# Ledger of designs, part 31: designed miniproteins, single chains, continued (4)

Each design is a single chain, and the fold is of that chain. pLDDT is the mean over its residues in the fold that is shown.

## One batch from the design tools (miniprotein)

Design m13117
Fold by ESMFold2-Fast:
Structure m13117 (fold): chain A 65 residues (1-65)
Amino acid sequence: ALDAEFYANVAKGYVELARLLGLPEEYIEKMEEYAKKAEEAAKKGDAEKAKEYAEKAKAAYEAGL
């Protein structure tokens, strides 16, 4: 579904922002894991799980600030 792909892209966006800002590698690794899981959920059409992993990526991004 388009919504699931949107959330996967949001999760990837947080990874990209974290790299640009030079956040600690441990937070970037966690965000990459969540982005991968969001993408896997999106491929299955699971918008709810994709959103959940995008929110977890955002939380890791905020914790790394």
Scores: mean pLDDT 83

Design m13118
Fold by ESMFold2-Fast:
Structure m13118 (fold): chain A 82 residues (1-82)
Amino acid sequence: AKEVIRLEMEAGVAEVQLAVYHVFSEKEEVKKLAREALEEIGELITEGQRAYDAGDYEKAKELYRKALELGEKAIEEIKKLE
């Protein structure tokens, strides 16, 4: 249970970093990549929260892990464009 909450929090941190790139970047390509990643991560976090509320902690953990991995990959791609 605590591990699931930790993954949700870490995915949320990646989401905040992507939001900063989307709002404050001067490069349109960076803004677009951040926006697309934010949309996908938001969907995964929402689905993970639904799984957690249903008592399916393993599914919630998998979904939050996917959100975190997607966020980290998007941030790495954005750094390459800077």
Scores: mean pLDDT 85

Design m13119
Fold by ESMFold2-Fast:
Structure m13119 (fold): chain A 87 residues (1-87)
Amino acid sequence: MKKEEAEKRIRELVAEALEAAKRGYEAYKKGNYEEAIKAFEEAARAAEEAARIAKEELGDEEMAEAGRKAAEEARKAAEEVRKKKAE
């Protein structure tokens, strides 16, 4: 992948992750726990893919680490919603 193509794909994936996280919080506020879990898992997946492209295509370890942390935070949000649903 060309550097410009990789950077564009990362921007698209970051936007997808942010929109999914927003949907997750909105669903959580409404008590739609299943939709919130799904949205946070979608956010984690997009952030993880952005991290992979940053590492493999750009060699940008700082950007890859930021993406991994964002994915971990989204997965933790999904786990917290699962705990509330199980109560």
Scores: mean pLDDT 85

Design m13120
Fold by ESMFold2-Fast:
Structure m13120 (fold): chain A 76 residues (1-76)
Amino acid sequence: GKRYAELLKSAAEALEEAGITEAAEQARKAAEYAEKGDFKEAAEQARKAARLAEEGGDTVTAAVLRGIARELEKLA
C-alpha cells in the first residue's frame, strides 16, 4: 500500500506543477485511501484523477494513474 501512496503523491505534485489542480486533488485523495488500505476507493479516486489529467492535457500522467488504479484494484 505505501509504495502506491508515494507514487500517487508524486503524480499529484506533477499535476499541481502543470496547473491541473483538480486532478492533483483527486490523486492526493487516492494516496490517502491507499495509505489506509482502502484499495477499492484508492483505485476509484486514481481513475478520476487520470480522467481529469487527460482532460487537462497531461496524457502521460493520466496513463500512469490508470496503471496504478489497475494494480490497486487487484489488491482490493
Scores: mean pLDDT 85

Design m13121
Fold by ESMFold2-Fast:
Structure m13121 (fold): chain A 71 residues (1-71)
Amino acid sequence: SSTELRVAGHDLIRLVEESEELSEEEKRELIERAKQAMDAGDGAALLEVAREALRKMPDNEALRRIIEALE
């Protein structure tokens, strides 16, 4: 649903912003792509952003839960 996608997108953006593992440039890129996916209502695009974030933060359990919610 639109509400579930929006919640997942906001949670993803928060995790990216709070990360100590990502550079400021990586944060900007991931946040911008997540916002574009949310604005488009594109759950598949948001899922790909979440998967890229997980590759850079592989031990982040909250990211795994976001990915599961978007699948």
Scores: mean pLDDT 86

Design m13122
Fold by ESMFold2-Fast:
Structure m13122 (fold): chain A 77 residues (1-77)
Amino acid sequence: MLTPEQEAELDAIFAEESKDGSGTLTPQEAARAIARLVERGLAKATPELSDLVRKLQASGRPITREEFREIVRPLLE
């Protein structure tokens, strides 16, 4: 379960990448958001994270804030 601090950091990263204010991330923006999580020390660079980024880019669909939180939750250890 995410801490309030982790949720705030995720919301900040989401907002930084969703520059159009649509409330969604493109697959490219989602991949950058995940890279920011690793950069900030909120997630570890693992093979599982690399596979997740590839799946995200392959899907081609926009990702909501809620979906983004669910996708990254297992990476936040």
Scores: mean pLDDT 75

Design m13123
Fold by ESMFold2-Fast:
Structure m13123 (fold): chain A 75 residues (1-75)
Amino acid sequence: MSTITLLGVRVTADGNIEVTVYDSALGETLTLSLPAVRETSTAEGEVTLTPADAAETEALKARLEAAFQAVSAAT
């Protein structure tokens, strides 16, 4: 059985994504903070990282929830 259970994903006021998971093997709740950034390429081929907007951050949140659910379902 999967030892990691997704409890929740939220967007912080500064645009980061905070993921809370439960590790059943340890009996502990873990919180992870991930920066939501967008990669922008210039006409010169230079890459710049900028903060993601609200819609992009929500899309990333949904993708992270789906990824954690897929890991849980794979056991």
Scores: mean pLDDT 68

Design m13124
Fold by ESMFold2-Fast:
Structure m13124 (fold): chain A 64 residues (1-64)
Amino acid sequence: GMDFFGEPTGELAERKKAAEAEMEKALAELRKATEPSEIARAIGGALRAIGEQIDVSIEAGRLA
């Protein structure tokens, strides 16, 4: 579902919050990364978080 402002609610809201937290964590790791392997891991985390945010947006749209 969506709230009064079109934000996801219930399970979708929890998934959105988790994806946003994962993105912030990945960006923080990328900012701290000094070695190529650290940069690669942070980029991988950010890409996974972007994918989940897209999935949540698609599912929210299906419920409209």
Scores: mean pLDDT 74

Design m13125
Fold by ESMFold2-Fast:
Structure m13125 (fold): chain A 61 residues (1-61)
Amino acid sequence: SLDEEVELALAIMNAALAKKSGDYKTAAEWYRRAAEIAQRLGRPDLAEEFRKLSEEYEKKA
């Protein structure tokens, strides 16, 4: 739905902002949320990409 697409865009934006600030833990949490929303939107490939980003930033934290 449009609301879920807006939530996805906000999650990605918040992840990017946290990454720019060096807050890798917060970036990982937002990417995890983005993956959940992408899965709900029926975009499994996109969800997998966000899960990988979440794992990478969790490792950096």
Scores: mean pLDDT 88

Design m13126
Fold by ESMFold2-Fast:
Structure m13126 (fold): chain A 77 residues (1-77)
Amino acid sequence: MEEFERKVKEKLEELLEEARKQLEEALKLIEDEELRKKIEEILAIEDDEEFLKGLSELLHIDPNFFYEKARKIAEEE
């Protein structure tokens, strides 16, 4: 049985796409050149796992936060 794990992966991909969009919007409002550079480097990452890692480091949060969020969304559906 892989239906739940497939659903979690799908929800994680949706969350990461939304995160990319929010990060692009935030980049337009940020005037700090160092922070802008870090965000641009993270947005250049095509791999979702590496993007999640970079995003987690930028926000100083555990990367498991996004996995837990995706699992919770998958469980609620």
Scores: mean pLDDT 77

Design m13127
Fold by ESMFold2-Fast:
Structure m13127 (fold): chain A 71 residues (1-71)
Amino acid sequence: SKEEALEEIRRALRGLGLSEEEIEEILKMVDAGKYEEALERLRELLRRKGYSETTIEAAVKEIREVLERHL
C-alpha cells in the first residue's frame, strides 16, 4: 500500500542520516507522484552528507524498488 511504502521509505531515509525535514521533503514528492524528482533530491542530499557515488546509487536503487513494489 502507499502508506506502507511511505513508512518503509521514511525508515530507510532515517537510517541514511536524513533529518525529519529532509525526509518530509522527499515523502511529499513521493506522495505527489514525483518519483524521479524525489530520487534526484535524495542523491543531492546524500552527496551533501559525504556519501560515495556507489553508496548513493545503492540507496537510490533500494528506494526505487520500494516505489515499484508498492506504488
Scores: mean pLDDT 87

Design m13128
Fold by ESMFold2-Fast:
Structure m13128 (fold): chain A 95 residues (1-95)
Amino acid sequence: MDEEEFEFDVLVALSLILITVGILYAERQGKTELAEKLRELGDLVLAYAKKNPDVEWLEEVIKGIREIGRLLDAGQWDEALEKVNKLIEEVKKKL
């Protein structure tokens, strides 16, 4: 594996870690639909990563995940759910 491939795998792992933290937090707050949508997002990110090793696109996905985390921290559950749904549709378009 070259350095670029390793960096890509690290970004995928970081994306999945951030999504997992979001799932656990949403579940603790009783936000079941948000937790389920975050699981769907995680599955789609992993599926995309296996098919298309695009570092630049994955960096944009990470920015989206970080914005979702910010909304979760602020207690903006409806806005977080909307952002998750939008990011799911963006990932699906690349599959």
Scores: mean pLDDT 81

Design m13129
Fold by ESMFold2-Fast:
Structure m13129 (fold): chain A 72 residues (1-72)
Amino acid sequence: MEPLEKGKYEEAVKQAEAELARDPTNADAYVRLGIAYYKLGDKEKAKEAFQKALAIDPSNPAARYLLEKIEE
C-alpha cells in the first residue's frame, strides 16, 4: 500500500472542491474533503467538512464514523 504524501492530500482537497463546484449537495465529496484536511493536520476544517456532509445526508455512515473519530 503506497503512503499518500502531503501533496497528494492537497490535490485531494482540490478534487473534492471541484466536485462540490459541480454538485454542492454531494455529501461524499464533503467526506473526501474532510479526510484530506484531517491528513493535512487541519482537524477543524476536517470536522466542518464532515458536519457539512451530515447536513446533506444525516445517515451517511462514513461522515458519522469519521466525525465521531475526530472528536475523540
Scores: mean pLDDT 79

Design m13130
Fold by ESMFold2-Fast:
Structure m13130 (fold): chain A 68 residues (1-68)
Amino acid sequence: MEAAERALEELAERAAAGDAAAREELDALKALIGRGYEAELAGDEAAVEEVRRELLERERELAERALA
């Protein structure tokens, strides 16, 4: 969790510094979070679980990259 949060902060800083790839990745994460929120509002339990799984996978990837 902590490592993924730190990697996400670094990603946001790189995006702010003009890193287009970092900005695209950050935008993709924001879109995924938005999809989860919309699914919860719609009561689509299956979609909520799919978004949760994707967020956990991205969190793992960020944590692994931060430790590498």
Scores: mean pLDDT 75

Design m13131
Fold by ESMFold2-Fast:
Structure m13131 (fold): chain A 74 residues (1-74)
Amino acid sequence: SKISELIDKAIEALVNGDFQTAIAYLQQLLAASPPEMHEETKRFIQKMVYYSQTLSKEELKKKLEELKKEFEKK
């Protein structure tokens, strides 16, 4: 799905420290999210950004993939 693809691209960019590319994909993710999911999507994005600033590269990838799985259950 487009949502899953955007999340994967954002994760890759965040893990690689490419913050400008990550922000572009996260903005596209929010725009592609249906209105009823906007609050959940914003919280998901905030968590991804928070962990990108606090975790090492290896831990970050694992954590972001876990967050993706939790988000996709909604």
Scores: mean pLDDT 83

Design m13132
Fold by ESMFold2-Fast:
Structure m13132 (fold): chain A 70 residues (1-70)
Amino acid sequence: SKVPENKLLAEVSLALGRMAKSIGDYETAKKAYEEAIKLDPENSEAWKELAEVYRKLGEYEKAKEYEEKA
């Protein structure tokens, strides 16, 4: 089984990413969503949010890759 702490930390990172994104801080949102995926790779929401952030940053190739993983 996955460590429960990783799931909790992933949820915290996801929440941080959403907060950063809501104020237009896409660089902080990107890092937070990347951390959430590292802690919980099965979280499809984190993959979708990261893809959207990469689109906002003009990184279309990475956005497409992460969208396909969602």
Scores: mean pLDDT 81

Design m13133
Fold by ESMFold2-Fast:
Structure m13133 (fold): chain A 57 residues (1-57)
Amino acid sequence: SLEETIEGVKKGIEALKKYKDNVSVVKVAIHELEKALKTVDLPEEIKKEIEEVLSEL
């Protein structure tokens, strides 16, 4: 569902911010965030937050 996708995005962003040096965590989080960006009904605010986090890696 959309709510589950948004919750997953928030957890993925938090993981990237806290565990930047953990290669396994970073790879999983990037993959999940890239999948979320393909969600047509994703709010623009969430999409921008994902794009900002990925650009800072």
Scores: mean pLDDT 77

Design m13134
Fold by ESMFold2-Fast:
Structure m13134 (fold): chain A 55 residues (1-55)
Amino acid sequence: SAEAEALMKKYGLTKENVRALLEAAGSEEGAIAFLQREGGLSREQARLVIAEAKA
């Protein structure tokens, strides 16, 4: 989505980086928690970024 792409650009995230995070976290909830704590994203923003990376 355009919103997910804008968030990824703002926070310097790529689909590759987010996919690597999903693999390292071992779960979508773990990836969401990491993006919130270290990235400063909201839960909804983290979910949008993860959905975009999976597309």
Scores: mean pLDDT 82

Design m13135
Fold by ESMFold2-Fast:
Structure m13135 (fold): chain A 84 residues (1-84)
Amino acid sequence: MRRGALHAVSGELLVVAAEVELELGDREGALASLRAAAELALEAAREGDVEGAIRVLERAARLAEGLDPALAEELREQVARLRA
């Protein structure tokens, strides 16, 4: 479905935004972008793009490890749930 692919692409763009925000020292902006990326990834999965969702969540989890380990664990749990 086209919507699922668009949600996954939008999530990927928010992960890139989080990387840029971290480079600029904006930790709060980066965390907000990562949470928004996770929401879009879950919407992508609901629309049938499970692979796109997993890709976004895994990238977000890697960035979150240095920012908020609790968020990183939550995102890894979502990946495990989508793979089940």
Scores: mean pLDDT 84

Design m13137
Fold by ESMFold2-Fast:
Structure m13137 (fold): chain A 77 residues (1-77)
Amino acid sequence: SALEEIDALVAQLGSPSAEVRLAAARALGELLAKLGQNGGPLPEDLRRHIRERLRPFLDDPDPAVRLMVRLILSSLE
C-alpha cells in the first residue's frame, strides 16, 4: 500500500548514511507527486501523518536532505 511505502521511506530517513537519506527523501517526493497526479489531493489525515513524521528531518545534518524535506512539507500544506 502507499502508506506502507511512505512509512518505509520515512524509516530510511533515519539511516546513518547521508546518501541513503537523500535517496529516501527524493523517492518520497516522487511517490507523493505521483499519488497527487493520479488521485487528486492527498487525504488530510495522510498529509498530517506525513508532516508529523517528516518534521524531525528538517534538522538533518545534510543540507540537501533538509532542502528535500522542506520542499515535501511545503507540497503538503
Scores: mean pLDDT 83

Design m13138
Fold by ESMFold2-Fast:
Structure m13138 (fold): chain A 109 residues (1-109)
Amino acid sequence: NELEELRERLENSDLTPAQRALVTALIELAEAGYSADQLNDVLQRGADGADPAAAEAEVGPAAGTVVRNTAAFEADARRQLPAARVANELINEILALAGRREAEKIRNR
C-alpha cells in the first residue's frame, strides 16, 4: 500500500509539528478517496488564509488541519529549511499517488 509507505516515511522524517500535521492530514484525505485536484484546492485555501473551521465544517477535520498548517509550511519552504524540503517531497508524492488513483478509476469506468 503506497499510502502506508508514505506514512512510514512520515514517521521516520524530521518534520516540525505543523509540517507533520499537514502531511498526516493530506494522507488521511487521500485515503478517504480525495483526488489530487481536491487536495490542491484544500492546500490553496490554506495558502490564501481561508478559515480552518469553515474547511473542517465543509470537508472534515483533516481539511481543517491542512488549511491551518499550510501557511507555516509555505513560510518554511520559502526559507528553504531542510524539514520543509522533506515535507514538500512527501506532499508531492501524496498528490502524485492521488492523481494516479483517480486516473485508474477513470480508465476502469
Scores: mean pLDDT 82

Design m13139
Fold by ESMFold2-Fast:
Structure m13139 (fold): chain A 68 residues (1-68)
Amino acid sequence: MEEIVELLEKAAEAKDEEELSRLLLKAHELAVENGDYETAKELEELGEKYQTLEDVRKAVKELAEKRK
């Protein structure tokens, strides 16, 4: 699961929404392939729960810590 944590850390440092979305999509695909449905669900809910880039970055950083 190192790849997922690494992608989430990169997403937390993303400077724009396009890069953030691309990294989160890749992390979601890896989570599904690895059977980590909890992480996949949390990533799917980010767009529903958060309205700003800053809020999404904070949530992604916390998710990465949870997956260590």
Scores: mean pLDDT 75

Design m13140
Fold by ESMFold2-Fast:
Structure m13140 (fold): chain A 57 residues (1-57)
Amino acid sequence: MTEEQKREKADELLRRASEAAMAGDTVTAQRLYDEAVKVSGLSREEAGRRLAEISAA
């Protein structure tokens, strides 16, 4: 799997995590966020910034 494919998959997971958090489902949001970090190899800080960008869009 390419770096670009990993980032796309992580972005999908982060988008779902943002949606779950907005719905008040913090357990699902945390699970999806952790999976995105694991898949992409991003640091938690980088994943958090990416999540904020997706949430703001």
Scores: mean pLDDT 76

Design m13141
Fold by ESMFold2-Fast:
Structure m13141 (fold): chain A 68 residues (1-68)
Amino acid sequence: MENATLLFSVEPKSTDPEEMRKALLEKARELGIEVKDVFVSERNGRLIGIAVGEKDGKEVIVLAIAPL
């Protein structure tokens, strides 16, 4: 028995890491997700944001990727 992982995406409105983090947290709040961790990093000309949390006993990931 494994918990189902739910994946949601948010469209980046900015290439600013702080704005991406805010967008991830806002999306999680709209979806009723209890956020446990938020990561925002730049890799190879891309800004990648990941919020990991839980909703209704299920693992949830919110993902945002923006080209730099």
Scores: mean pLDDT 74

Design m13142
Fold by ESMFold2-Fast:
Structure m13142 (fold): chain A 71 residues (1-71)
Amino acid sequence: MKELFLEAIKESSLEGAFLITVAQVLYDLGEYEEAIKTLEYARDLFRQEGNEKAAELIEKAIELVKEKHHH
């Protein structure tokens, strides 16, 4: 998960990288719902920017967070 966030940051714009960093901090604090929401926002931003690689990496991160912390 943390490695996916780092990989996505390397492939992203400054704004996207900042959102991923915020999501990682939220995840480390146990704020999983807010982390997922932030990742979904970042995914949509990357798709708008045409950065399909970053969007795919973020989608994988969302899936992993949901699998580990589903209600």
Scores: mean pLDDT 79

Design m13143
Fold by ESMFold2-Fast:
Structure m13143 (fold): chain A 77 residues (1-77)
Amino acid sequence: SEAEEYRAKGREALAAGDYRAAAEHFFRAGLIYEKEGRYEEALEMYEQAGVLAAIAGDEALLARVSARARALRKKLG
């Protein structure tokens, strides 16, 4: 699936030490999983993306990921 393609790209970027690209790819995967109703995989991707965005110092991406994760957690209970 498209989500799995972005998850794979995230892993490749992480292996290369590109934390910002890894965070962007995992965030993209999370958005697609959420749209598909795959909420556990979406949360996993948002958590990974948030950690990597923080390491990369990408405050804007961290804010977007954190907001999405918080909203999804609230929706799930």
Scores: mean pLDDT 91

Design m13144
Fold by ESMFold2-Fast:
Structure m13144 (fold): chain A 114 residues (1-114)
Amino acid sequence: DPEFIAEMRANREKLEEELEEEIREALKEMAKELGISVEEFEQLLKEGNEEARRLFLEKVLRVLQKRANELHERMLKHGIISQEEVEENKQAFIKDLMEKAGLSEEEAREIVNA
């Protein structure tokens, strides 16, 4: 749908701003979970702390998957993708998270269905 593509391009800046805010909120939640400040959490990420990296990837993947689900809904509305293709993509992503990131099936499903 040419109208959908034009709308997505026109709204790119807005989508980027919304994604940045959701990532910022995710960082606050992760810092709170560890009982530290956001600045301390960012420092741990820069130092390559494995626990901080795991939490960041898990939480950021949830935010990204939420945005992907919103995009899939728009693509379905415009007939670009089928509901069956959305489900196949979700199942493939669950499998990838389990095999490549070492997540449990329950953790992977929570991220993908966020």
Scores: mean pLDDT 70

Design m13145
Fold by ESMFold2-Fast:
Structure m13145 (fold): chain A 56 residues (1-56)
Amino acid sequence: SDAAIEEEWRAFLARARALHERDPDAVEELRRLGAEHAETIAAYSRRVAAEAAAEL
């Protein structure tokens, strides 16, 4: 569901922010976190694109 996609995206952002606050130089850890959540990022991106298309 769209709500589940939003929730997973926000959870990902919260984890990324917590990692950055703990260690701003943790580039490899942030990169790995992004890779682990690639499907969540893709799902959110598809939803945003679909909403933009519906506005046209």
Scores: mean pLDDT 76

Design m13146
Fold by ESMFold2-Fast:
Structure m13146 (fold): chain A 79 residues (1-79)
Amino acid sequence: AKAVIKVRSKDVTKAVAFLIATIGIALEYGAEVKSKIEGDTITIEITHKDLETVKKATKDIVEYAKRLGLEVLSVEIFE
């Protein structure tokens, strides 16, 4: 299973904090993480064989983005 999360950050410090937190969350769940930065948009891809694990990691990442005051542009989950 895979999730794609897109977040917008105009603040470099918040973007870095978000990326560090995303890596930590992925490590806690044993999920693979890939990140891509294009302008002020950060794209996070989470991959794991278990769909429930992908959903939980995605929820934690989205909640962290919201706590930082970042705009969540899209969240897509694929089985």
Scores: mean pLDDT 85

Design m13147
Fold by ESMFold2-Fast:
Structure m13147 (fold): chain A 81 residues (1-81)
Amino acid sequence: MREELEKEIEELEKKAEELNREGVRAHLQGDYAKTAELLEEIARIKERIAELLEKLGKPEEAQMYREHARRIRERAKELRK
């Protein structure tokens, strides 16, 4: 169980990194709508990682990931203004 949860976190972190690279590219091209969409997806992944970290008994790390997700969602909202 723990090993499976850690594997899921690793896979989710890799997915978030890939989406972040796509988001940087979209932002550089002036596609703010796509950038906001990708940021919202990254925030969902960060929230999922936080849930898994709590199950692993890492509440401090989980709180950091939730705070990251909150800030990412805030940035996404600003890009849609």
Scores: mean pLDDT 86

Design m13148
Fold by ESMFold2-Fast:
Structure m13148 (fold): chain A 89 residues (1-89)
Amino acid sequence: KKLLITLVIVLIITVVISLILLVVYAGILWFLENVAKVPPEGLIPSLLQQPAQFHLSSTTTLIILVGLSVLVPSIILFTAFVLHVKKKA
């Protein structure tokens, strides 16, 4: 059905937008670490600010926060899409 295909496309777009928001989030955390000089060991950005680290050491907390940063926008946009379909935008 056309609706199903559109729904899949919206999910893909939501993921892309989530990645953009994650970059903004990483920028804020980078600012805290480099300009405000907040101890990075206590900051969530440790995973995001490690440049191409192959020996990635992450905590479940860091993984959960990254996941939430993606999931929240995904849910919001998915809900907005459902409303969009009903309103026949």
Scores: mean pLDDT 59

Design m13149
Fold by ESMFold2-Fast:
Structure m13149 (fold): chain A 63 residues (1-63)
Amino acid sequence: MIAKIKVDANGNVEVLEIKGKESQGGGGEPFIALAKANKDRDVEMEAGLDKETYEKLKEKIKS
């Protein structure tokens, strides 16, 4: 999956948009949750999320 992410000066990671298909067979459930939370919106950056980046945005999105 590809996530569109915005990072503020405060170091806050915000997910603007997540595109991609649902992953079947595990390893994609968190991305699916984030994709459902964020529908199609403006894009800041297109990239595959790394483990560390994903965890950071997940925490920010959760809070």
Scores: mean pLDDT 48

Design m13150
Fold by ESMFold2-Fast:
Structure m13150 (fold): chain A 92 residues (1-92)
Amino acid sequence: ADEELLAEAAKKTGEAGRLAEEAGGYGARDIARLGGVSEETARKALEGDASGLDVDQLAAAAGGAGAAAAEAGSREGMEAAGEAGRLVGEAA
């Protein structure tokens, strides 16, 4: 995987998660549940830390953040999560 693309994807995942929190109060636990990943995996991705995460874990965390943003009504959060997913796909 391209480490630079994964790092950028994690940053975009963190942006999406922050926007979901601002719009609807969604946190790491909610994103973990929606993405089907562990809370620890969601927390690392939301901090912009791709270290120790595989492509599938980061993609799932990005998806969870996007789902949270959608539920919260944050278009900007959904767009950030979509960009994160695109970057993860390129890194794979």
Scores: mean pLDDT 83

Design m13151
Fold by ESMFold2-Fast:
Structure m13151 (fold): chain A 57 residues (1-57)
Amino acid sequence: SKEEQARRLLEGAEKVLEEGNPVQLRVALAELQKAYDSLPEEFKERARELIERLKAL
């Protein structure tokens, strides 16, 4: 489902943030930005917070 895909994307980005690999951080940011408009509304706040955290790195 779209909800399952969104959850997996956000969990993946959170894991990448914890691991701190610069290449993976850039990839995670790009993927979240591409997916943002198509995310279910309930996931958009969490995605926005993750995007801001990734951009700060």
Scores: mean pLDDT 82

Design m13152
Fold by ESMFold2-Fast:
Structure m13152 (fold): chain A 58 residues (1-58)
Amino acid sequence: SKDYERGLEFLEAGNYTKAEEYFTKAAKEGDPLAQMVLGVVYQLQGNEEKAKEWFEKS
């Protein structure tokens, strides 16, 4: 999706806050790649509950 692509651009630029915002938007709109990426982001932050929730949706 466009929001997933924008998330990747911000991630590549090192803007993690905007990357997370766009991945969250894409994931809520049902993009399974964005849901998987958001799960990984939460896992790296130590938020296992949110990571599991997003992996389960993807």
Scores: mean pLDDT 81

Design m13153
Fold by ESMFold2-Fast:
Structure m13153 (fold): chain A 91 residues (1-91)
Amino acid sequence: LSPPSPDLQRGEAYFIAGAVYKSLGKRTGDKELYREAGEYYEKAAEEFLKAGDLRGAAEAYEGAAESYELAGDEEKAKEAREKAEELRRRA
């Protein structure tokens, strides 16, 4: 049993960062923290895709979509939702 790939480890780290920023945004009401959360979730999705983890990538894009929606960025929220839906169809 080998340790997880570096891409999976980076994906998990970015996903945790996204969750932390989203939680902080909820506590402070700062929309910029929600935007930061969305960006970290997108980075997580990219790393999961490199690792072939389509389900992890879909979950990360869903986190990005929710975070961008809370930030008021409807365009990025829509784009992230569409990416999550597409990945779910492949998984």
Scores: mean pLDDT 85

